Designed miniproteins, single chains, continued (4). Designs and how they scored, part 8

Each design is a single chain, and the fold is of that chain. pLDDT is the mean over its residues in the fold that is shown.

## One batch from the design tools (miniprotein)

Design m12244
Fold by ESMFold2-Fast:
Structure m12244 (fold): chain A 80 residues (1-80)
Amino acid sequence: AAPSREELLAAADERFRERMRRVEGLSDAQIDERFAFMDEIEKRLKSSFAAVMARLMDPSEPEKVLEQAENVYNTIKSID
């Protein structure tokens, strides 16, 4: 049977950890700190993204919605 979604996410996290160890030379402790930081940013961005999505349902301010979505994306990209 195919692995579950949780198993696939765990495998993806393990591959990302291995990449950070191999490419960036980070210790497991540093990798854990980076994941904790990314989780904190993700929680904050999910709140902001929900607000952006709510505004996407209101066509009165499409330019502001696009600018906010771009800023959220750029923030995520700058962490990676």
Scores: mean pLDDT 63

Design m12245
Fold by ESMFold2-Fast:
Structure m12245 (fold): chain A 65 residues (1-65)
Amino acid sequence: SMEEKYQKILDEVRAELERRLAEAGVEPPEAFDYSTAISYLFARGEWGKVEELLNLGIEIEKKKE
């Protein structure tokens, strides 16, 4: 489903961020949210992932209405 694709992208971004923080010897924050994931992707210049996640989110919201 679109919801599953959306959650998968968030989970992948969270895992990548946690991995990179661990490699840098930095303890990750206890919680990661949607805004944290978007900010991370934006800071990384991963525009395609930002666009994909936003488009999926919009499609999910349209189906709820």
Scores: mean pLDDT 70

Design m12246
Fold by ESMFold2-Fast:
Structure m12246 (fold): chain A 81 residues (1-81)
Amino acid sequence: MPSEAEKIIAEAEKRYQEILERLRAGEISVDEAREEIERVENEALAKILALPDEAQRQAAMARLSELSKKVEEELRRIEEE
């Protein structure tokens, strides 16, 4: 069973992929996608900061940062509609 930290990261990744798919389908603008991504990141960060174990918080923050860099790279590739 995944840890709470792993669950938070997995949920953020799923939501990022859903946002990118909607952007690729032309359902939302790049600006709307950026706003939704920031909202997901802020929600995930709040959940991570609520975790009782410092090691899990640090690991989850590092994974969230890596995931955010990856999603920004994909967003950059899609920016030119």
Scores: mean pLDDT 82

Design m12247
Fold by ESMFold2-Fast:
Structure m12247 (fold): chain A 70 residues (1-70)
Amino acid sequence: SMEEELLKRAREVEDTVREHSDDLAKLGQAAREAMELTTRAVKEKMSTDVILRAQEAATLAARAIRELLA
């Protein structure tokens, strides 16, 4: 389903953030992808759990960027 595909992409974003926590360019790409996934989930009226998972991935990427720049 589209929701399963989006959840898989959200997990891939989280994996990228954890694997490349010291790479600002990759963290920036992960953050952009997570924002796109969140927008898609909201626009397509996906379940709340799917929207929250995409938002969680975006939050994780933002946190990693903040920690790297501190």
Scores: mean pLDDT 86

Design m12248
Fold by ESMFold2-Fast:
Structure m12248 (fold): chain A 76 residues (1-76)
Amino acid sequence: SRIEELLERARAALEADPRVAAIEAKAPLSEEQREVLAAQLALRNIKDPELFREFAYYVAGKVENASREEVDRELA
């Protein structure tokens, strides 16, 4: 899916960044913290309004248990 592809690319970018590796060496990031950083990085790269909406649904469902209907009302 497009959302999983964005997250995979964001995770690869985090793993390739030597600054992230340096942080991990001093204080390990939790899996939750890594996922939040990857999601923020993915969000910045979304230029397509439809893909942005799909990503908003994904994040709202996973993090806030919000319905797609609620997301649609906020984005209208």
Scores: mean pLDDT 66

Design m12249
Fold by ESMFold2-Fast:
Structure m12249 (fold): chain A 66 residues (1-66)
Amino acid sequence: VEVVVRDVTLADGSVVQADVQPIPGSPRSLAYWIRVTGSTAEVLGGTVDPQGRVSDERVLATSELP
């Protein structure tokens, strides 16, 4: 299954560039993206619908930047 980079819309209405992987047998896809806030980098994941809207957003990993 191919991963495609595309823009997705989060629940707060913001748009982020995410790695999107189709779920076989589903109209939805898995999405992963990186958020940087100050000195903190977070890897987030969620499910994206055919309209590009993300649901089930959750933080998968967090690291502090130097």
Scores: mean pLDDT 79

Design m12250
Fold by ESMFold2-Fast:
Structure m12250 (fold): chain A 63 residues (1-63)
Amino acid sequence: MSDVSRLVAAKLLAVAAVVNAELPANTAADAQASLAAARELIEELESRGVDVSDARAVLAKAE
């Protein structure tokens, strides 16, 4: 799979976490899971030399 596909997935997970954070407390676990998955994918891509600046900015807004 391409690094671009993984970066897009990381951005989508971060956006999902932001959306889920606005829902009732029952969905807080889903928001945390999405944040953890996005962070892990961003860290993997960054360690491989991929520019993740935009994805990190989205993740920071979700936190």
Scores: mean pLDDT 69

Design m12251
Fold by ESMFold2-Fast:
Structure m12251 (fold): chain A 91 residues (1-91)
Amino acid sequence: MKVSVTVIGESGVILIALAWQPTIEEAAKLLKEGLKKKKGTKIKYVSGRVSGTEEDAREAGKLLKKVLEEMGYKIEKEEISGRSVTIYIAE
């Protein structure tokens, strides 16, 4: 999968296009950078879309949850729809 970060400037939602780089570490770094751009703003949810399969979306969901938890967010729920994953934040 590839990780590219796109911040869409309306309503405080972070959208992250996810496709794996050669290392998981590179993917995590790009995700953290995208999340840091909204530091100090309440995040309601984070969405990622992968260029691969639903399995790739599931793996992206694991990475998103890990990064969010490392940044101190509590995960309320995860939703996977085809190649898209959405992680909802409890607070």
Scores: mean pLDDT 62

Design m12252
Fold by ESMFold2-Fast:
Structure m12252 (fold): chain A 110 residues (1-110)
Amino acid sequence: SAMAEDKEVIRLLLQRAVELFEKEKIDTATPEQLALYEKLKTLAEDEEAFEEWFLKHTENGIAGLIQLMDTLLSMILEVIGEEGLQRVLRATADAFADSRSPVARWLRSL
């Protein structure tokens, strides 16, 4: 389903953001960045936490999904910066190049 594909896209985006932070940013991170990283890492690694967070934010349909994406991208930007965000967005869009999910299509339009 489109929702299942949207979840996969968002989970990969989270996983790549966490990986980039751990490789390139963690040793110089601020306490505020570390707190956001811990939230992103929980969502990336804990399937139950991710499912609860996703459902809570998307219970109001497409408007909720847009707000979820805005919040997620803002957190990722704070943690890995503009260049890191662009790298993660591009790599995620490439991984889902053939997907018809709303989130995958939106990422390819950026």
Scores: mean pLDDT 84

Design m12253
Fold by ESMFold2-Fast:
Structure m12253 (fold): chain A 73 residues (1-73)
Amino acid sequence: MENAARLAAAGILAVAAEIEKSKELAREAVDLLESLPVEDRDPSLLERIKELAEELGDEETAERAQRLIEEVK
């Protein structure tokens, strides 16, 4: 399933971003989640990415993640 594969990839990127403390990997995870239909976006994963982006000082990625969270609620 295409959407399930993209969600899995976003999860892998988010975990890698947490391990590496990488703004680029966190942004790639958000890009993948944004490409998914609203119903297929994982709000818990989006919240994790937002918290990481805030920790790393990437306000743009944190704001994007927050917007996507609001869309799925």
Scores: mean pLDDT 81

Design m12254
Fold by ESMFold2-Fast:
Structure m12254 (fold): chain A 57 residues (1-57)
Amino acid sequence: SSMTRKNINRLIGRALIEMARINQGEITRQQAADSLRQFGKELGLEDDGERLANAVL
């Protein structure tokens, strides 16, 4: 659905922001992973959130 596509793009955008924060030493990889899991759950995309969380670890 169009809403699913929009939410996937939001989740990817969040992953890019979290990766930048890791690279700048602002957060740990674990904190980024936890953030992506939570955001994925909020968007109804728990599986996509988990996959992105694993990608940043």
Scores: mean pLDDT 88

Design m12255
Fold by ESMFold2-Fast:
Structure m12255 (fold): chain A 96 residues (1-96)
Amino acid sequence: MEELLEKTKELLEKTETPETKKVNKIIYGIIYLLEEKYEEAKKLFEEAGVDYSSWSKEDLLQFVKYVTYALLAKIALEEGKLEEAREYAKKAEEIA
């Protein structure tokens, strides 16, 4: 789990654009919540205007996996690695 969360943070930082900043705050908040860093998670969710009270830890973990594969697919696509991008996109779709 820790390795997945760390990888997701690296990918978010690498792929961040002005348009993705709001979504990235939500994803960082979910990662911190899964790491039991509740104060950091709360601040990010409040900044994003998101209510997380109904989310289960299992749903949050699946969402982080989805985001990780989606970001890997995007990076692979931008690097021209079409087969790798398809594999990552397929893994993301299996979770979604």
Scores: mean pLDDT 73

Design m12256
Fold by ESMFold2-Fast:
Structure m12256 (fold): chain A 85 residues (1-85)
Amino acid sequence: MKESRIRMAELLLERARNTPEVSEVTRETMERLLELARKGELTAESAIEVARELGDERTEAAIETAEALRKIGDEIDEELKERKE
């Protein structure tokens, strides 16, 4: 869902702005991700590529982990609802 990806990018950027421990490199990565989301080009792959180009290895790893956890969470939530036992 394109809208969901845009909301995620906006929330991440908002958190980055409100977190003084977040580096300028990470904030720049977040802004680039939001730009991609607005263009409809934000994917996990393009987000990881931007983080790599900016040298933000922590954000790259965080995006990969967040995507994996969301997929797992969604799958588990659906399975638990379907089992109804």
Scores: mean pLDDT 67

Design m12257
Fold by ESMFold2-Fast:
Structure m12257 (fold): chain A 82 residues (1-82)
Amino acid sequence: SRPLTDEEVEEMLRVARELVEEADPARAEQTTKEIERVLRAGKEAGLGKELAIEGVAHVVEQYVGPEVAERVRRRMREIAEK
């Protein structure tokens, strides 16, 4: 699997922020910062896109819950398929 591009990271971060903010506004800022850390670290390390997406989904699940994590995972996979 190929690593994420800069465009994919930015789009994924935007989408994740929107979904987390909609589901839990109180945790959105902290959750989004952690998602950004995971996405950027994964890209810098050359991590495959599937593993990077799963890392983000895990963060969302811990902070907001599994339902939102599944929505984030689906949207990020759609972005990575382009």
Scores: mean pLDDT 83

Design m12258
Fold by ESMFold2-Fast:
Structure m12258 (fold): chain A 81 residues (1-81)
Amino acid sequence: SSELEELRERAKELPEEMRKMVLALLDMAEQYESQGLLEAAEILVEGARRVVEAKSLEEAKRITDETLRRALAAVRAAQAA
């Protein structure tokens, strides 16, 4: 998707540790999208965008952790339905 490519390009301007977080979230989003887990994929893309806009590594880590918890909850809800 053009949105994923935009976020991957924006990540290139980030410090290495934050760039790796964005790329990991986007890779997970593509995997969940391919499995039909669209809500989890959307949460991960939104989280990646928030990490790109984070003002510090500490903020980026908190956003990443929150995003992963929300995505996992969405996956669990979909599997329980």
Scores: mean pLDDT 87

Design m12259
Fold by ESMFold2-Fast:
Structure m12259 (fold): chain A 96 residues (1-96)
Amino acid sequence: SSMENAKKLQETAKLLEETLKTLEEKSDDGEVVARKMQEAVKAAEKTEDAEKISKKVEEAGVLALNGVANPRLRPVALAAIRETIKYVKEKAEEAK
């Protein structure tokens, strides 16, 4: 149902917000960031447009891990996660 899809998209956005907070607070802990991003990808795979949403989350995840490895790329990583959160939240509102 559209409401169930909206809830799955909202859960995906919540997991991305947790990943954003982890990157901000533990930006040198690549293992924790990777684990949180994998949780977000798995949540995205449960949405109706699973391939599109999960690919977008995976792309943000690659940038997040690059930001962990290279502090100079961290602002780009943070921006990418924020944009992905915004996109997923917009899709959740459209799904209602």
Scores: mean pLDDT 83

Design m12260
Fold by ESMFold2-Fast:
Structure m12260 (fold): chain A 94 residues (1-94)
Amino acid sequence: MEKLLEEGKKHVKGVVEKMLELAESEEEKKLLKELEKASIELVEAYLNKDEKKIKEYTEKIIEIYKKLLEVTKNPLLAEFAELVIKELEEFLKK
């Protein structure tokens, strides 16, 4: 179980690092750091089977991506944010 958490953290950090390369403003970088933290919390919630925290952190991640979409000037980062929002909102409707 500890190995799955470390692999999950590594994957989240890798994705956030790629998004940070596309970020041009300090506001974008701040949102991406908040996203990293919330995504790690979501991985821990899944491993602990904590349904309440899974929902809470999924909703928080959606809100961070919505804020990122409002402030980003990078079209790839905007398209990625829009896709993730759509998939996570569909997951919550389940």
Scores: mean pLDDT 82

Design m12261
Fold by ESMFold2-Fast:
Structure m12261 (fold): chain A 84 residues (1-84)
Amino acid sequence: GPLEEATRLVTEAGRAYERGDYFKAAELFIQASEKALEAGDVDLARTLIRAAKEVVDQLAKTNPEKAEELKRRIDELEARVDAA
């Protein structure tokens, strides 16, 4: 189910982060947050949004354009979580 998918995506995001693939890590945390929201776990979705923001801050140091794109996706997702 969506919660199990969120857990898998978090594990994959951690692995991407350890490899220094901050774009992939942020994408995976965003996807995990969407799955948490789909499961109705708003608190988990917020936690994963915070993780995605931290990774995007790291990405901004090397690729500010991709970081800005992901920040907009995070802002949109955060609005959806706050409405839930």
Scores: mean pLDDT 90

Design m12262
Fold by ESMFold2-Fast:
Structure m12262 (fold): chain A 99 residues (1-99)
Amino acid sequence: SKAEEILQYVRDGDYEKALELAKEALREFYQKRVEHFGLTLSPEEQAQVEAQIERRAERLVEALRDMIFDGVEPVATDDPEAFLRAMEVASARSFLERL
């Protein structure tokens, strides 16, 4: 699956390929959403979606790196930084389950 390919590239340290696949997966996700809701996006809205894809892909790859190499789990914590990292890992895992 595409999820397994992204995870494998992160494990291999090939973050550029992991990022590219993450962008492709997110772009497909947004395209399906736009199609299902019958939305017509202006050029400005299309640019905003592309910017969001870039940011989310970068955060996704970083969260997967935290999970795989630093053992960050999607668990409750009272440390605000650890909590944010745990939330990003939970979000990344949820997204990969949809691929």
Scores: mean pLDDT 82

Design m12263
Fold by ESMFold2-Fast:
Structure m12263 (fold): chain A 65 residues (1-65)
Amino acid sequence: SMMEKAKEKARELAEGAAKLLEKHTGEKPKLEIKEIGDDILEATISTSTEKKVIRFDLKLLAEAL
């Protein structure tokens, strides 16, 4: 379904952000993904020096697919 595609895309975007952070810091980041209710996927990307939290609106992302 569209929602499953949105979740898959959000995970791909989070993994991409983690890879970009690794390239800039030289450190392999820790990626943690949580589903918050049915509509939000939250990705936490952390290294020894910084922490980024990205929230994906799955309904908006599904509309973009």
Scores: mean pLDDT 82

Design m12264
Fold by ESMFold2-Fast:
Structure m12264 (fold): chain A 86 residues (1-86)
Amino acid sequence: SEVEKLLKELAEKPLEIMRKGLENNDKELIEEGRKKAEELKKFLQEALELAKKLNSESPLLKLYEEALKIIEEGTKKLEEELEKKK
């Protein structure tokens, strides 16, 4: 599951940037992480749809779905934390 590790690490990177922005009260860094998370989410959604088109039984489908879930759940939690700090 080397691909699984890489996809999870990739999904965590924009969340890490957002967390650092939250900890340092850095609005620009939060926006950078937010933008990178949206870009990565779009990429993974397109990759998932392409993988489904090529092979609906692909083991990669589950890995892309897990990576998307990490980004979606992570951004939701970070946005909730941001709202509490307002």
Scores: mean pLDDT 84

Design m12265
Fold by ESMFold2-Fast:
Structure m12265 (fold): chain A 63 residues (1-63)
Amino acid sequence: SMTVKDFLQLIYGVGNVRAQNLINAGFTTLDVIEKASPKDLAKVKGIGPELATSIWFAARMLR
């Protein structure tokens, strides 16, 4: 089974540190990420608006 951290690391520009920052901020499941806004994701350290949008669309496509 794919973990949320494994999923996040597949997204170009995320990497290990940014994936962990997202998990620490409460984005612990694909469902939580999909139900959040790109603006909420962009508040996480190291996640800009463009990367936040990419993460959100990727999560939506897998759910």
Scores: mean pLDDT 81

Design m12266
Fold by ESMFold2-Fast:
Structure m12266 (fold): chain A 81 residues (1-81)
Amino acid sequence: MTLEDATPEEIKKILKEEHEKGVKELTVTLIHSDEIELNKSAKAGLDTAVELGYELTSSSDITLDEKTKKYSITFSFRKRE
């Protein structure tokens, strides 16, 4: 799943919808033009995933795409229960 310019609230909504569908494993790529906003959205996503009972299994470093000038980070989650 790739989320471009998503706000913290949008990410929370999407993660809750995936949880309600019974998704047990989830990979999320966040893309944003602003590194600070990317970090805020990433934190909201991590906090929400933990609240919903998911465990972080892997995380990438923040990377900048020189062509698009956008930052990205990828997280993989697995249901803990």
Scores: mean pLDDT 84

Design m12267
Fold by ESMFold2-Fast:
Structure m12267 (fold): chain A 80 residues (1-80)
Amino acid sequence: SLEEQRLLDLAKRIAENVAKALEKLGYPELAQEVRKLIEQAKSPEDLVKGLEELAKRAPETVKRILQNAVDAIRAELERL
């Protein structure tokens, strides 16, 4: 639906902001992994799962950024 497409677009924007933040912090490889998750995502839930998996193996600073993004996407899902 149009609402589902809008929610996915919003989730991809949140994830893109994470990728940009990771590049600025000196983690370009992790930023590339986030961008691959964006490209492959068919639903906001795909992005949540991908970002959570990435967070498990990320440095502590990056883990917090990824977790905040997951929380933000989940908050948007709960508004429906």
Scores: mean pLDDT 86

Design m12268
Fold by ESMFold2-Fast:
Structure m12268 (fold): chain A 83 residues (1-83)
Amino acid sequence: KEKEELRKLADEAVAILEEYLRKHFTPEQAEANVAAARAFFDELVEKGDREALSRYLKTLADYLKDVDPEAAEKLREIAEKVS
């Protein structure tokens, strides 16, 4: 159940990143970056590394806050749930 919850949170975070990437990058760049992010998040979920996932999402939210504040806020909310 815990791992399944972490998987759902990771999938939500990837969806937010995909939305951001598709708004600001070419389709080819967005596709490649989404694939890389999904693979990275899949690895963290498999390891059950909630601390690493939470820290990564908080770091992304901080970087996005001035470019896409809505995406940043959603990522921060997910990071809090992962913790």
Scores: mean pLDDT 82

Design m12269
Fold by ESMFold2-Fast:
Structure m12269 (fold): chain A 67 residues (1-67)
Amino acid sequence: SEEDKILKETLEVLREADRQSDALEEQGQRELARQVSVRSTGYAIRVIGYIIDGDLEAARREVEEAK
């Protein structure tokens, strides 16, 4: 479904954010790593919220902007 496609693309964005957070933590930048994680969590909540509301166009825009 279109919802499944949006969720899969959202997951790829989150995986990239996790890689960035891990790299920052390895460099000793723990606080910046935490900020990346908090921001990516906020992004995921917005996408899920739009899907629950049935606003797939808004969910799609969030994903395209995050790429």
Scores: mean pLDDT 85

Design m12270
Fold by ESMFold2-Fast:
Structure m12270 (fold): chain A 79 residues (1-79)
Amino acid sequence: SAEERKRKQQELLLRYAEALRKQLETLIANYKESDKKKVDLLQEALKYVEEAIRNIDDLEKAQELLDKSIKLMIEASLG
């Protein structure tokens, strides 16, 4: 059913978002005293992940927020 597909997509996005949250928290802890610009980008990425988790019932919005988080993480990795 459409409802079952949506639920499975929500579960997958939640697992993905939780993994990103943990990764971001670890990276922030690692760089907190050495690279302020990187930490600022990672903290913004974390806010988008937390907002995506809060909006998981809106799959499109949650995905857009996670995409924003990933772009910030890539930017942080390149700097």
Scores: mean pLDDT 88

Design m12271
Fold by ESMFold2-Fast:
Structure m12271 (fold): chain A 100 residues (1-100)
Amino acid sequence: LSKEELEVKEKLMKAKEVVIDVVDALIKEGKREEAEELAEEFDKKVSEIQEELEAGKLTPEEAKEKLIEVLDELIKKLREINAPKEEIKKVEEVRKEIEK
C-alpha cells in the first residue's frame, strides 16, 4: 500500500466510526428504520469505494472525493429525517477533517 492509499483507508475507517455512532443515536431517538436504511446505504457505498481503491480503479484522491460525496448525501438525508442537530454536526465535522 502507498502512504496516500493508507491515509485514505484511515479516513474511510474514521467516517465509518462516526456513522456508527450517529446510527446508534438515531435508534435511541426512535428512528430505527431510518437509521438502518441510512447505515445500509452508507456501508454499500463506502465498501464500493474501498473495493475500487484496492483494485486500482480509483486513485487515493478520487476515493477521497467519492467519500466526501457520500458524506454530503448522508448529511442531506439526516436533515430530511429531522435527525438531532448534534448528530448532523458530527458528520459535518468528519467531512471537514477528510477534506484536509
Scores: mean pLDDT 86

Design m12272
Fold by ESMFold2-Fast:
Structure m12272 (fold): chain A 95 residues (1-95)
Amino acid sequence: SMEEENKKVVKMIEEMADALGLSEEQKKEILKAVEETIKKAPNRPDLVLLNGVILLASQVRSEEELKKLLELIKKMDIEESIKELLIETVKSLAS
């Protein structure tokens, strides 16, 4: 179901935020924005994931943090085409 897909996306974003060492305050703000995206587009877990990753990328301040975010995306249990899109998006935002 779309509700289950959105829950999986929220969990992936939470796990990435934790792995990046974000503060509880930064994590709460990202999750709040992700939840607002779900409310506006509940049938678009792909957009929820994309927006969550963009918000995570906005918190990256170093080359090492960027590499870590890219490695976390590569390890996600999602389709390769979606991973490639997310990786390209993160790289574009970092340039």
Scores: mean pLDDT 86

Design m12273
Fold by ESMFold2-Fast:
Structure m12273 (fold): chain A 63 residues (1-63)
Amino acid sequence: MSLEEAKRLARREAAVEGGDAFLAAPSHEATVEVEVEGRRYRVTVRTERDGDALTTRVEAEEL
């Protein structure tokens, strides 16, 4: 699995969970650790409401 693929999967997962979180909070943040080609990365996905749109940002850092 590539780092870009891992980011895409994390974004998709956060979007599904974020829908429920918006019933209780204006924003949701999830952090997952993934291993890509023997290297570990921390992927942070932040989902927040921007007007009438759901905005998702994905950041990855090598551990």
Scores: mean pLDDT 65

Design m12274
Fold by ESMFold2-Fast:
Structure m12274 (fold): chain A 86 residues (1-86)
Amino acid sequence: KEAILEAAREVIAAGQAHPDPEKGYILVSLGVMAEEIARLTNPTPEQAKKADEVLRSALAQLMATTDPEVAEEIRNETIRKILGII
C-alpha cells in the first residue's frame, strides 16, 4: 500500500511542478487515480510493489514525451495495468 502511495505522490508532485499545464494535469490525474485505486482495493505488499514499478516507469515515459495525446494514452494504459495487478 505505502509503495503505491509514495509513487503516486511523486507523480502528483511532478505534475504540479510541470511547466506545461496540460501535461501537468495528466500527471496529477494519474497520481490521484492511483491513490484512489490503492485506497479502494487495499493491495497486498507484492501487488503494491508491482504497481509502484508500473507508476515509476510511467512517470519516466511521461517526462520524456512531448505529445499530449501520447501522454494521455500512457496515463490510460498505466491505470489499466495497475487495475490488472490488483
Scores: mean pLDDT 81

Design m12275
Fold by ESMFold2-Fast:
Structure m12275 (fold): chain A 80 residues (1-80)
Amino acid sequence: ALTPEEQAELRALLRKVGDYLLEYQKAIDAGDFETAIKILEEMIKDLEAQRPSLSPALQAVADGIIAELKVQLERTKELL
């Protein structure tokens, strides 16, 4: 089980990812694919920068999210 500190970090991480995904979806809905790509790139960069400060359990979660975001980035680039 995650420690209370790790649970708080996980909640903060998931909230941050959710906020980015909301902004990404707004850009997609507007047909602004250049902005959507920039949002995904910034999200990936932010998560990769945060990763070294996370516990091993949360690093595994971050790695999974980063991998999915990189797939979504390539798919979004195809819309340009």
Scores: mean pLDDT 89

Design m12276
Fold by ESMFold2-Fast:
Structure m12276 (fold): chain A 71 residues (1-71)
Amino acid sequence: SLELSEEQQKLLKEMTELLSQLPSSEIPRGIGLVLRGIGEAIQGRLEGNEEAGLKGLKEELERLKELLKSS
């Protein structure tokens, strides 16, 4: 099975929590950021570079935080 690291799982949980705080008008954009973060984590796993996947996931989390801050 394609398993995510504990750190990647923790970051995804944080992203889903932030997503729940967005106004309805911004939820589609928030969902897009979560899906991109998942894609980064999966790509890193498939390429054997979990550190790059973690970095990509963190970058999408920061974009989600900025989206919430600007909403």
Scores: mean pLDDT 82

Design m12277
Fold by ESMFold2-Fast:
Structure m12277 (fold): chain A 70 residues (1-70)
Amino acid sequence: SAESEAKKKAAKIFDEALEFEYELIDKGVPAKEALKKAIEYFEKKMKEAKIPKDIADDALELMKERLKEL
């Protein structure tokens, strides 16, 4: 289904955003700044891939909750 396909694409973009966050941390970027950059990357890629907002927002909320703890 289109929804199933969108969720698979969203999961891939989420994994890419996490890899980007970890790469920044490995390079010495502070955790909060690395997560903010990963969130920006995630939002940009979700928009470019035309992922439905409800699917994108579920993953984005998890990242934003992590940001509040930093």
Scores: mean pLDDT 83

Design m12278
Fold by ESMFold2-Fast:
Structure m12278 (fold): chain A 98 residues (1-98)
Amino acid sequence: MAPVVTVSPASVTVASGSSVTVNVAVSNAGDEAVKLTATLVDAKTGEEVAQASVTLAPGATSATVTLSNLGAAGTYTVRVIATKGTLRGVASLTLTVT
């Protein structure tokens, strides 16, 4: 089955130049490694402005992904994609940079 992804918090506000840490929970991972990719997308343009990834170990159900050096003030979507072989789960979070 495709991995089911939950991210927390659902929305976050941070200062320009800082970092945001996203908590990621994965169900239906089973005994397989899951690659988590967090992409920061400008809400107005759809441009991908930053990306970070972490590999969730087999049997693990949660990890954190940190996006560092957040640039210009604005509203962004953090899109988290969990990849397990050919199967994908997706969740998103709203980020406001002040």
Scores: mean pLDDT 79

